# Designed miniproteins, single chains, continued (2), part 7

Each design is a single chain, and the fold is of that chain. pLDDT is the mean over its residues in the fold that is shown.

## One batch from the design tools (miniprotein)

Design m4225
Fold by ESMFold2-Fast:
Structure m4225 (fold): chain A 62 residues (1-62)
Amino acid sequence: SPQARAAFEQGLKSPDPAVRNAAIFGLLGFGDPEAVKAALEQALESETDPVVRKNIETLLGK
């Protein structure tokens, strides 16, 4: 749903890296791959946690 996607996109901005990591995997369930990819690329620009960064890079095919 649009509300669930927005909640996961908000989760990417959480101060808790565990919440950000959960939000990444939650976004994978949405049927708009271009919007999900854009959200992940934007999150990677500001991400400082090495585990979360590696997970985003892997999902983006890097």
Scores: mean pLDDT 77

Design m4226
Fold by ESMFold2-Fast:
Structure m4226 (fold): chain A 85 residues (1-85)
Amino acid sequence: MKELRQKATVLYTAGSILRVAGEIEGDKELYRLAAELYEEAGELYLEAGDYKAAAEAYRKAAEAYELAGDLERAEEAREKAEELE
């Protein structure tokens, strides 16, 4: 499981970088890419059994989708995070 956690952490970090870039440039495409990376990180953390990290990643994905204007995906990601509490 350590390899899944490492891959998830790399994706989470990349998502955070793109989210910050989106904020600086006001680019909703960067927010959407950040959200997708956070969501992938959440899936990998979940597979690794790290429910807290998965919940955080899904919550960040929801925030990034909301900033990108993708309210449906934001709601789905938020629900995934809440399921993991």
Scores: mean pLDDT 87

Design m4227
Fold by ESMFold2-Fast:
Structure m4227 (fold): chain A 73 residues (1-73)
Amino acid sequence: SAEEQEEARRRFEEALEELKKEIEKLKKEGKLTEEKKEEYLKGLDRGIEAARKAGLEELAKKLEELKKEIEKL
């Protein structure tokens, strides 16, 4: 249903915000090593590819925006 899709979208957006906060926290604490950053970026690349293959373009775009923000850290 549309309501279930909206709930799933909200939960996903909240999960992405929490992931972003955790990564930013690691950066502020000096714990975001180049290796950890690369692993996050690889995970996001896999997520983007999977989302696009599933036809979830809006999700893929949100993952790309998060990837760009992490690359700037």
Scores: mean pLDDT 80

Design m4228
Fold by ESMFold2-Fast:
Structure m4228 (fold): chain A 67 residues (1-67)
Amino acid sequence: SELEAMVARAEARIAADPTDADAWAYLAVGLRLLGRDEEAAEYLEKAEALDPDSPQVASARATEVEP
């Protein structure tokens, strides 16, 4: 599925570079779309801790506000 492919791509990026904040943010978005909200929140916090100025981290945070 598209969501599983998204998660797999993010995991591959993290495996290559675990300091890639954008990859952690991308993984968090994918996990959220799969309904894995607790894991998504944890990984998004990790992404923000690695690079709080990342546009990808900011974008991932913004998607959490809709009902």
Scores: mean pLDDT 77

Design m4229
Fold by ESMFold2-Fast:
Structure m4229 (fold): chain A 65 residues (1-65)
Amino acid sequence: DEELEKLNEELAKIVSSFVKENKLSVDKANELSAKAVELLNKVYKGEISKEEAIKEVKEFGESLK
């Protein structure tokens, strides 16, 4: 699904930028990446929207600061 690939790219960019900008530890970076994968899987299953996934990954990143 082309839209899911696009969301995967957007989530990966959000994670990468947040990790670099905030100099997150390896453990915290792994937690954020795992959250992005979890959220992408939920969108794939139709459990949440793309907009919700983007919001939740950003909110989770903020909680790791």
Scores: mean pLDDT 84

Design m4230
Fold by ESMFold2-Fast:
Structure m4230 (fold): chain A 72 residues (1-72)
Amino acid sequence: DIDGDGVLDAAELKAVLRSLGLNLSDAEVREIIAANDKDGDGVLDAAELVAALRSLGLELTLEELKKLLESL
């Protein structure tokens, strides 16, 4: 599983967003991934995830992101 490497699929991203108080649909999560996924593999690395969260108006540090990933 990819969860230990700072790479998030749609389900893991949805869980992160929910932890931040955002209840997005599966379609909205997929659109966020598609907009920020430079590799086209359907997952986001830590840098792409930070960019995605900023596009949603969320200002997170890498330390806060690590804590969220540890809880998933």
Scores: mean pLDDT 70

Design m4231
Fold by ESMFold2-Fast:
Structure m4231 (fold): chain A 56 residues (1-56)
Amino acid sequence: MEKVTVVSDEKKQEIVEEAKRLLREGMSFSEVLDILSKKFGVSKKTVELILQEKGV
């Protein structure tokens, strides 16, 4: 039984847009995960799952 972190669709979109921006600026995927996890107050795994689900 797993607790699912509830993230709104608007928040997921913001995470994806910020990730795409950071990746375009030459940041590594792991650095992007760290920055976004701190910025949005979610785990790195949550950020990674959102980005993968949205095709980043």
Scores: mean pLDDT 77

Design m4232
Fold by ESMFold2-Fast:
Structure m4232 (fold): chain A 61 residues (1-61)
Amino acid sequence: VSPEELEREVNEALLLMAKGISLATGMEPEEAVEFLREIGEKLGMPELAERLAEELRERLA
């Protein structure tokens, strides 16, 4: 697979995870996205986490 295709699949999986977390915990989808961004920062990938959070917020709107 191409890097671009892999990134698209990862973004789709993260969106589904954010929705799943929202449904399982009762938090808003926007809060689930923020939670995932914080995890990315802790893992040492703050730039990637911020870009993914922006893309996910756009898809949730």
Scores: mean pLDDT 71

Design m4233
Fold by ESMFold2-Fast:
Structure m4233 (fold): chain A 60 residues (1-60)
Amino acid sequence: MKPSVTVQAIRALADRVTDPEVRARLNKLAEEAEKYSKAGDRQKVNDLAQEASELAGRAL
């Protein structure tokens, strides 16, 4: 199954951050987004993507 573009975007943000705590949190958000993406819960995936963007925005 192809990963969601949204999940891939969260993982890409994790790869760009230098703070290991922020990277770990982004990876957890990507794992949760992958689970909800497989379940078809687009609203939850969008909520997790927004949380990831806010977290990465503070670190970048």
Scores: mean pLDDT 78

Design m4234
Fold by ESMFold2-Fast:
Structure m4234 (fold): chain A 74 residues (1-74)
Amino acid sequence: MSEAEKLVEELKKKLEEVVKESKKNNWSPDQTIQKLTEVVNEANKKAKEEGIELSEEEKKELQDFFIKAVTEVG
C-alpha cells in the first residue's frame, strides 16, 4: 500500500470514528461537521509535511466519503 493509500484509509477510519462519537455523545450536526472538517484539515497538513501527494482519484474518493459521512449525520 502506498503512503497516499495509507493516508486515505486512515482518514476514512477517523471520519467513521467522528460519526460514531457524534452518535454516542449526541453532538449537533454543526459540531459533527466542524469535527469532520478538522480531521480533513489535519490530514492535509500531515500530507504536506510528509510530502504525500494524493491523486485526483484519491481526492475524489475522500470528498465522496466526507459527503457520505455528513449525509449520515444530517
Scores: mean pLDDT 80

Design m4235
Fold by ESMFold2-Fast:
Structure m4235 (fold): chain A 126 residues (1-126)
Amino acid sequence: GKYDEALPLYQQALEIRKKALGDEHPDVATSLHNLANVLQGQGRYDEAVPLYQQALEIRKKALGEHPDVATSLHNLANVLKAQGRYDEAVPLYQQALEIRKKALPPEHPDIAATEHNLKDAKEHLE
């Protein structure tokens, strides 16, 4: 797609937000997450992982057990699963599921999505 054309613009937007808001602002975590999604969409998992990790750490520090932290945990687990790193993905899905079950109604689709991906990742562990 158009991701290769957009990547430098996403990187520039991230640096502008860091300078304006500071490196640990939740909006910086959102920018890191969006850049990581672009890289993941291109199959550039090794480059996406550290950006998802940075976004997760910012959100944990700023928000604690917030649903946005569960979203960051789920997305990091998804990229690790895509790399075949099931042993690393499983505990992140478990953390995301725990937060989502506390924060969301039992029938919420995000709970079902995390449960499905957790089960799939576990089935790859012997």
Scores: mean pLDDT 86

Design m4236
Fold by ESMFold2-Fast:
Structure m4236 (fold): chain A 60 residues (1-60)
Amino acid sequence: MEEIEKAVREILDEGAKKMTEKINYLVKEGKPFDEIRAEMDKLRAETIRKAVEKRKELES
């Protein structure tokens, strides 16, 4: 149980780091807000999906 929480937390922390790096990159490149938002929404959804899948895998 504790190992599941740790694994899920690591996925969420990595996702947050990637989102921060992506925002900084897109802002530096002068991307429009709509494009930045779309990329961030995609990364957030992917991170949540991976966390849910990892939890299910480890609960099995």
Scores: mean pLDDT 81

Design m4237
Fold by ESMFold2-Fast:
Structure m4237 (fold): chain A 62 residues (1-62)
Amino acid sequence: TTKLSDKEIEMLRSLASTLPPEARARLLAILDEVEANGNLMSDEQRQEMLDILLEAGAAEAA
């Protein structure tokens, strides 16, 4: 379980906008659930987020 700051959530929402629609929707759903839980991300949610990012590929990863 990891606590995220509001800045980290905003950064992840910005990252989601660079993803394909399916990956974006899944990542946003995880972020919405994390916010509903007081910015607490479970290990399972963290793993799902990583799987989404790896599958989609970070577009233009800087």
Scores: mean pLDDT 76

Design m4238
Fold by ESMFold2-Fast:
Structure m4238 (fold): chain A 109 residues (1-109)
Amino acid sequence: MENIEALDKRLGGEKAIELEKGMGLIVLAVMIIQGASVETARRLAEKLVNDNLTLEDVREAMKAAPPELQKPLVSVASNYLLGLAKKNKDEEKKKEIEKFREKALKEIE
């Protein structure tokens, strides 16, 4: 089955952003079920829904996430933020997010 990046390429930016938001909300819900802070997950969900999620919010979420959810969280959040950067034609932000994702995924191992 294709990952979210492959789906983004096929569906186009706006549809992929909405799919990534949905996946992000699912990851946050699973974090709560696995014992993460409800307050932290709720705050992140509100920012995700309102398109106000930042890389700093993702770093905070990673620290709150159970180890098994850190990689899914980074992947989904990075895909969502990359979708927004592509939509806004922000090449500098796109590069920042790609560097963050690569480094974070290597560190989570």
Scores: mean pLDDT 74

Design m4239
Fold by ESMFold2-Fast:
Structure m4239 (fold): chain A 76 residues (1-76)
Amino acid sequence: MPAITDAQRANGIQAIIAQIKNWIADNISTNSRQQIIDWVDQQLAAYAANSALSQAQIDAIRATIYAYIDAVIASQ
């Protein structure tokens, strides 16, 4: 079984974060903060169920995304 490098894992996490941030940027002006949070939580639950990411990694992604949501709302 091919081993995933730490760099490939880090790149995968950054790709997930970038994809979620892009969706938030496109949708934050037309949706409430709670609707954005609900969508993010659904996506992270799917990644937790279907990926090799640990709970700690999912929690770190969630913290990063929530900070991004709050920053974008504060800049509006």
Scores: mean pLDDT 77

Design m4240
Fold by ESMFold2-Fast:
Parts: structure tokens; C-alpha cells; sequence
Structure m4240 (fold): chain A 56 residues (1-56)
């Protein structure tokens, strides 16, 4: 869960490589990421992470 939370936050990074690795990590851990997003209160983080999962 902590690694998933970090990856979701890293989607907001200005570094393209950081965002790319974060997206891949979320897709690889999609079930845990979906459960985490139900509890995420930051709407921007939630929206970006959901978009990544929907694109997989």
C-alpha cells in the first residue's frame, strides 16, 4: 500500500521518467491500486491514477 501511494503521488512529478515508472508500477499492481484509490482523498492524484489504470 505505501509503495502504491508513493507511485500515485509520483504521477504528479515534473520528471517524465518518474511518472512513467509510477504508471507501470500501478498497472503491475492494479488490484491493490484500485483498492487504494477508493480511500485516496486527493482528487487530482485519484484522477491521474484512475486514468492510468483505465488505459491498461
Amino acid sequence: MEEIKKAARDLLSDDLEVRRKAAEFLIENSEEAKEYLKEEKDEEVKKRAQAVLDSA
Scores: mean pLDDT 80

Design m4241
Fold by ESMFold2-Fast:
Structure m4241 (fold): chain A 55 residues (1-55)
Amino acid sequence: SLAEEIERLQREIEELSRQLDRLIAEGAPQSEIDRLEQEIFELVRRRAELDRQLR
């Protein structure tokens, strides 16, 4: 269902957000941080699209 897909995306976003916090804390290269931020952004956009379909 759309609700289950949204829940899966939320868990993935949370996991990647934790990874992002880790990379920032460790002083990872900006290019690596930017890449992960882009991945999170795409998932957030996908979640928003699916949420619209629920309504």
Scores: mean pLDDT 86

Design m4242
Fold by ESMFold2-Fast:
Structure m4242 (fold): chain A 66 residues (1-66)
Amino acid sequence: SEEAERILALAERLLEEAEKSTDPFDKQVYVALLAMLLALAKRSFPEDQETIARLEELVKRAEALV
């Protein structure tokens, strides 16, 4: 879906910003935003397991940065 593609694109940008950030607080903010996008995706398109799995992977990668 178009909405799923938009959420994935936004999540990938947030992870990129988290990776580039040198500030620990900024990294925590990006991780929180990624977790919120995952929650939104699970609510909006629960049947799209591929998108949810990809978002879960991005959240885990971001969490590893803090």
Scores: mean pLDDT 86

Design m4243
Fold by ESMFold2-Fast:
Structure m4243 (fold): chain A 75 residues (1-75)
Amino acid sequence: IDEIYEEMKKEAEKLTPEQRERLVKAFETIKKLIDDGKITIDQAIQLLRDFGLSLSPEAQKIVDKIVEKLKEKKK
């Protein structure tokens, strides 16, 4: 998941600074919830998809790429 986080930060460089900060913060929050066992990977995917849709089409594309990588980690 740390690799996915780093890749998401690189992809987020395509966004405005404000949108990038919001996306990074949302992912950090979701990552902590996964690491603490508070949510499942499936729940994290749903939260990320909903958040990406609320930001912009560009953010949604980044979220879609990250979701694909998270699915691979689900086992």
Scores: mean pLDDT 76

Design m4244
Fold by ESMFold2-Fast:
Structure m4244 (fold): chain A 75 residues (1-75)
Amino acid sequence: MEKGLEYYKKGREYLKNGDYEKAIQYFEEAVKVFKDKDPKLAAEAYSMLATAYRKLGQNEKAIEYLKKAIELYTS
């Protein structure tokens, strides 16, 4: 759990600094930890992935990750 939260914090820091590619890498690692332990935190990480992809102009990827977040939130 702690390792997933650390990845999530790193992802948010890079997102804030405009390094969207590194933010994506850290949020992907956070999802791997959270999906088996905390679906709500996994949904948060997917929402952050969607935001990062949107910032890169990758709208299709952003929509894909928003759908994943919604599925976990409503499950």
Scores: mean pLDDT 84

Design m4245
Fold by ESMFold2-Fast:
Structure m4245 (fold): chain A 61 residues (1-61)
Amino acid sequence: HMTPEEFLKKVYDAALKLLPDSLKERVRQAYNEALERYKAGKPFDEVVDELARRLQELVAE
């Protein structure tokens, strides 16, 4: 079983493998913002949805 933090890290690692290196800093920012939201007490499902939305926007640009 993965912890929420481990799950977010796996999403981050996958994004780094799939997205261009030019987006690496923006991917890192999205991941750090997701961790901060989770630590601030946001529901984990909302944190995951927001991270997914941010990563999709990077792919669309």
Scores: mean pLDDT 81

Design m4246
Fold by ESMFold2-Fast:
Structure m4246 (fold): chain A 59 residues (1-59)
Amino acid sequence: GPAAEAAARRAREAALAGEGSEEASKLGQDMTKEMAAEAGPEGARAAQRGAVEGINLAA
């Protein structure tokens, strides 16, 4: 749903903003935990996917 998509987008942006792969990975993990609190388990899964995509795009 929209909340899960927003979580994925935020995680992707956080991963991209981290610049280095290790920092991007950590930001993605932290964002996933935050999004789980806001959007529930579905949001957490979407955030994980978004973070991986962000890391791949930043690389």
Scores: mean pLDDT 65

Design m4247
Fold by ESMFold2-Fast:
Structure m4247 (fold): chain A 61 residues (1-61)
Amino acid sequence: SPEIAALRAERDAELARAQQLYAEWKKTGDPELKKQFLDEGRRVAELAERISALTQAEAAA
């Protein structure tokens, strides 16, 4: 599915961003970077849920 492929690409991009923010936070101790890392983690979880739901729906079609 092009929709699932697009969501997987977005999830992978957000995972890469979260890893970058985590590395910067570990170097600097900046609480704003920690907040951004946690926000990206929540977005990754939301994308994973949407991918799962769409995968199940398309398998049922």
Scores: mean pLDDT 85

Design m4248
Fold by ESMFold2-Fast:
Structure m4248 (fold): chain A 79 residues (1-79)
Amino acid sequence: MEEAKKYLKKAGEALSKGDYEKGLEYVKKAAEKLSGDAKEAALRIGKLAVSMAKAGASPETVKAMLEAGYEIAEELERK
């Protein structure tokens, strides 16, 4: 979990700089630290955050999306 959070933070930082490729790479690395439904949820929401950043969403909105995705992944890992 903590490693996944670090990669999601790095993804947000990369996306705020307009580095969408690096942002997507960090999203994938965060998902690799998770399993099952948590991994799928983190990957899908992370890819959505990358798409939102490409569409011109603010860094604050992109960060909120990544944080929401991680909260969902944490709940899925508690099973």
Scores: mean pLDDT 78

Design m4249
Fold by ESMFold2-Fast:
Structure m4249 (fold): chain A 80 residues (1-80)
Amino acid sequence: SRDFLLDLARDQVEHLERLYEKYKDKLTPEENARFKALLDEARSLVEAMEAETDPEKFGELLQRLRDVIAEAYRLIKKVK
């Protein structure tokens, strides 16, 4: 359901916030700036998903969120 996917999206963003706090001191200044930009984008995408009533557009936002999360996770993998 939409509500289930939205709850998962919120949990994923919260997990990224925790990863950032845990590993931010291991990131270069450039990686830190990139991670913050990705985290801001992820938050904006969740807000857009909360307002989106069209299932097709919701799916597009969800896919973009997945791509943003994957990129943020790749940054953390380099320093974890």
Scores: mean pLDDT 87

Design m4250
Fold by ESMFold2-Fast:
Structure m4250 (fold): chain A 73 residues (1-73)
Amino acid sequence: SVEERFELFRKALEELRPEMEKRVKEILEEFRKKAETASKEELLKLTIETFRKVSDIVGEAVEEAIRRVKEAE
């Protein structure tokens, strides 16, 4: 059922959450360090790059969760 698939997806995301949060935290810490010496123009580029990296991590976690749901069928 759709509800069973959603529950499997939720469980997969919960299992992936700690590693995802760790990777995001590391990226945000790198951003913070670089931002301390950045110009306004560099800050904009750095913000866009950081947002893109975070989006990629979240996307990878979602794709892996979907893969696990498909494998559980």
Scores: mean pLDDT 85

Design m4251
Fold by ESMFold2-Fast:
Parts: sequence; C-alpha cells; structure tokens
Structure m4251 (fold): chain A 58 residues (1-58)
Amino acid sequence: MKKAEELAKEAIEMVKAGASDEEVQEFALKKFKELKLSDDEAAEAVAKVLAAKSELKK
C-alpha cells in the first residue's frame, strides 16, 4: 500500500502542476515497473489518480 500511495501522490502532484495525461501515464508506468507493484497496488494507485484528476477537471 505505501508504494502505491507514494506513486499516486506523485502522479496527482504532476496533474496539479499541469502535466499532460501522457506525462502522467509515462511516469506511472515507469514507477509501476521500478516499485514492483502488485496488480492490486497498481489498480489502487490508478484509481486514486483518476479520482483526483476528475476533481481537478472542473
């Protein structure tokens, strides 16, 4: 959970900073591989990023 949470927080900060969807996706894929996330952890991180992105796109 901690690794997925850190990934989600970093990706959310990128979205807040105005990063494109492609930049956030590339970052997430790179971190997903580096952190050796499980399928459940990866899905949770993605869900958190999507929820935060939805809130930021008013």
Scores: mean pLDDT 72

Design m4252
Fold by ESMFold2-Fast:
Structure m4252 (fold): chain A 93 residues (1-93)
Amino acid sequence: EVDALRARIDALLAEIEKVVSPETAQEVRGLVDKAIEAAEKGDRVKAANYIVSLALILVGTAIEEKDPEKAEKIIELGRQLVRELTALVDALT
């Protein structure tokens, strides 16, 4: 189950990288890694803070995106990433 969640998160990050800037993609990936590390150490609050931070970044990116189809894709991928990452944090803690 944990391995399947990690695989889905990696696939979502790869899709996000196609629709955001390289800088934004790197920042989001870094926050995902930090959330997972915090969860592995049993720190649910710290993991949740990193998830909120990446959600805020993706919301801001979608609002600034001038292509409405791309903005909608960022929102949907972000929603899925938050869901899968939250499930992984719960499974690890």
Scores: mean pLDDT 87

Design m4253
Fold by ESMFold2-Fast:
Structure m4253 (fold): chain A 102 residues (1-102)
Amino acid sequence: MIDQQIQQLQRQASQGDYNAYNNLGSIYNLQGDYDTSIQYYQQSISLDPNNANSYNNLGRSYYQQGDYDTSIQYYQRSIDLDPNSQTAADSQWNINLINQQQ
């Protein structure tokens, strides 16, 4: 159940697990709580500043809030950290989508 998953992830996050912060961010993002999602992704980046997935996820959360300029910056950072990954391809696709909608 999601509530049990959140409790377990909060325990792991309190022990310095950056992946747990990233997973918490994703859960809150899916629930439409973008402010809480952004805070958890920022904690993930604070523990692992080279985590391309956390930057991609920040880009998505800012996009969902309508902050397109900040969204593009985080997607670009995700690409720069791991340019040959599926995460980089997803970030690039989202940048292109934003640019087509503006």
Scores: mean pLDDT 85

Design m4254
Fold by ESMFold2-Fast:
Structure m4254 (fold): chain A 58 residues (1-58)
Amino acid sequence: VDELIQQLSSPDVDTRLRAVGKLGQLGDPRAIEPLREALSDPDPRVRDAARNALRRIS
């Protein structure tokens, strides 16, 4: 999960999208706070993916 959390800070949108999806699939509670920060991402696709990932973990 630590590597995926690091990828949330990538300048590449596709990398951040993949990281959000994988964190949601893993369901690790350590991802909850990083995913909440991703709700403020400049790209709306990343924000939408983060909302879905949080629903899976919660």
Scores: mean pLDDT 80

Design m4255
Fold by ESMFold2-Fast:
Parts: sequence; structure tokens; C-alpha cells
Structure m4255 (fold): chain A 104 residues (1-104)
Amino acid sequence: SLEEELERRLKEEKEIEELEQQAYDYAYTYARNKVLAEYYAQQDAEKAEQYRLEAISAEAHMDGLLRRLKGMGPEAEKRGREAADKGYADGTADAQAQIAAELA
């Protein structure tokens, strides 16, 4: 029925929105922790290792998520990649701001 098709499309759109948000979150976590790991590498090896492992974990989750979005079609894949790109940029900027605050 038309009602069932509309309900299915709304459910699919909500799923894409949730996966898009997760792509942003994992990319943000990856970028932030990557920058912090590089910063602490010569100052605090234990702290650097913790950030490095968190970045690796986030990257693995992001790869799986982007594969799932790709399976949902080219529009879903594009939205996921754009969300990940934004998350990466924001995570990098926030990590750099944190480093700047520590040096002030």
C-alpha cells in the first residue's frame, strides 16, 4: 500500500540519518585522537598510546559504517562520506585547540 511504502521510506531515511551521525562521531573521534597521539608521542608515551588505540578503534568502526552506507546506495554513501569529512575536520580543529590551551 502507499501508506506502507511511505512508512518504509521514512524508516530508511531515519536509519541513514543515524548512520550519518555515527560517521561524523567516529571520524571526529579518529581525527581528535590521531592529533593528540602525535602531540603526546614524545611527552607522555602511555597517554599517546591510549589516544592511538582509540583512533584505531574509531577508524575500524568508521570503515564498517561507510561500507554499510555504500550498500544502501550512492546517496547514502555520499552523505556518510560528507559527514565523516566534517567530523574529521571538527575533530582535528578541537584537538589543535586543546593543545593550544595547554601551551598557553
Scores: mean pLDDT 89

Design m4256
Fold by ESMFold2-Fast:
Structure m4256 (fold): chain A 69 residues (1-69)
Amino acid sequence: MPISDEEIGEGMALLVIGVGLTLVRNGADKEEALRFVEEQVDKLVEKGLISEEVGERLKAEARARLEAL
């Protein structure tokens, strides 16, 4: 199965979101965890691994999931 660069980048972003959620569940600061996730997603966009639209969508999902904790 061919894996696209965008699929790889999106997978990496989802892993970063998972790390952020795990950190908050273990008592880390929510704002710092969100900043970490947003920074890593922005780096994936800058490297061209995901589109700006996908990056914004993933950052919005991360924010919503962290706010729900």
Scores: mean pLDDT 79

Design m4257
Fold by ESMFold2-Fast:
Structure m4257 (fold): chain A 91 residues (1-91)
Amino acid sequence: AEEYRRAAEVLRRLAEQIKTASDFEAEILGTLALMHLVLLARTSEDPELREKLREYADKVAEAINKRDKDGFVKALEEASRLLEEYAREKE
């Protein structure tokens, strides 16, 4: 439960940093967020959560490749909300 809440906070903070970052900084921050999403997807015990985390990881990877800063922020904010809701359900 706490792991998902902390992961949500990390992704939310990365999204906020990306909003004000340079393109180069956004790429680095986006890559760090992608690594977090991939690791969470691999270690998640819930198949539904795992699938959704993989989808967000794919969206972040695509945004990095296209240099779409707004796409990074949106994907990270959506993933953060998903993780926060999941943590809330498990207390």
Scores: mean pLDDT 80

Design m4258
Fold by ESMFold2-Fast:
Structure m4258 (fold): chain A 88 residues (1-88)
Amino acid sequence: SMSQQRQQMNQMTGRLTTQVVGMARDTSRQSQGMSQQQQNQMINQFMDQVMTRIQQMRDRMRSQGVPDSMIMQASFDIIRSGMDVLVS
């Protein structure tokens, strides 16, 4: 049902958000005292890891019949959560 799909999506989004927020905090801490070039490289690595995990989530959720609109919204929410931590 749509309710069950939303619940599964919310659980997956929550787990991935926790991981991405943790990665953002680690990236922010490790980048302290680094040159601008090194900071940019760390941010790029962080973004690559986030995009890879989001793509895996999207592929899995699509295969389970979750609507693209729900997957897209979750993807944006995860990215936003990570970026909010990274710039704070």
Scores: mean pLDDT 85

Design m4259
Fold by ESMFold2-Fast:
Structure m4259 (fold): chain A 73 residues (1-73)
Amino acid sequence: SEAEKILAEAREKLRNGEKLSKEEEEKLIKAMKELGFSEDEIEATKLFLEIFRIDDPEKAKPLAEKMRELIEK
């Protein structure tokens, strides 16, 4: 499906160290919703993308902790 393709392409970009554009992030979130991802999984993905844009690791720590809490449910 198109949603599966969008998810795969976004994952490949992130694996290669490439940052997603705002449009690509919005498409990824919509694709995840269509594929039946939970609200917690979608929020964790949004936090991950925000962390990936932060150049300061100290500023990323509280977001990474929130993401961990969502994943460990």
Scores: mean pLDDT 76

Design m4260
Fold by ESMFold2-Fast:
Structure m4260 (fold): chain A 100 residues (1-100)
Amino acid sequence: ASPLTRALIEADATAALGLMALSVGRLSGDLRGGVELALRQLEEALRILEEAGADPELIEEVRRLLEEAREALEKGDYERAAELLVEAARLISEAANAAM
């Protein structure tokens, strides 16, 4: 696999850890904590994509979703933040699957 394909797989795995944190937070009654951990994992996934030179359109869309998720988190809208983080993870997963 190319270095870019490996980075896409790593970003997808990192995003999946974020979604797991979100699910655990929801089940444990700490959705805020789940969102905070998921946001950090997805910000790391974005960093991996940027360093690997992934598609600029993918990078821009993921960045936009994470910025909106952070704003929702700051306003206490954890459900909206969760929805945005799930969407960002889906885009990363689709890009990784397309590269294989």
Scores: mean pLDDT 90

Design m4261
Fold by ESMFold2-Fast:
Parts: C-alpha cells; sequence; structure tokens
Structure m4261 (fold): chain A 64 residues (1-64)
C-alpha cells in the first residue's frame, strides 16, 4: 500500500522530499496532513484526476 502510493507520486514527478512527508504522515495516521498535502499537489497540477482518485482510494483503505 505505501509502496503503491510512492509509485503513483513518483510517476507524477512529485519531489522526494514531499513524497517522504506524505508517507511519514500516513505512518503516523495523520489524515489531516495527508489530505492537505494531496489536495495541494492536485491543485498544483502535479497529479492527474486518475492519480488523485487512486491515491484517495489507497489513503481511505489505509485509514480504515
Amino acid sequence: MLEEIREILEKGGVPEEEIEKILEALKNRDAETVERLLVRLYLQGKLSVEQANELGKLVREHFK
């Protein structure tokens, strides 16, 4: 799951520093930080609609 999230972010050209922040927030179960960072990436055009939808699905599954 975390590896799948990393792969999607890497394909989107997201900087390693930002990827590590998202993965750290996921490990710490900080849903607010994860949501904020992903929304920011989407608004900056770094994630496609398809990538944003898949990431949202994986994030929801992680927080179940």
Scores: mean pLDDT 80

Design m4262
Fold by ESMFold2-Fast:
Structure m4262 (fold): chain A 60 residues (1-60)
Amino acid sequence: MDREVATALALIYAALGKLDYERGNKEGAIESYQKALDIAREAGDVETAKEIEELLEKVK
């Protein structure tokens, strides 16, 4: 997968996680952030992965 496409997918999942958290769906937020983190890590996007890790820790 192209790194740019992977980064875009990771950010989309991160945005879904934020939306779920705002709606009170903590479990959905954690799931979406975890998927985003896995995609960012596989793509080697360390910067995006760190941002998502911080979001995941905040909602856990």
Scores: mean pLDDT 81

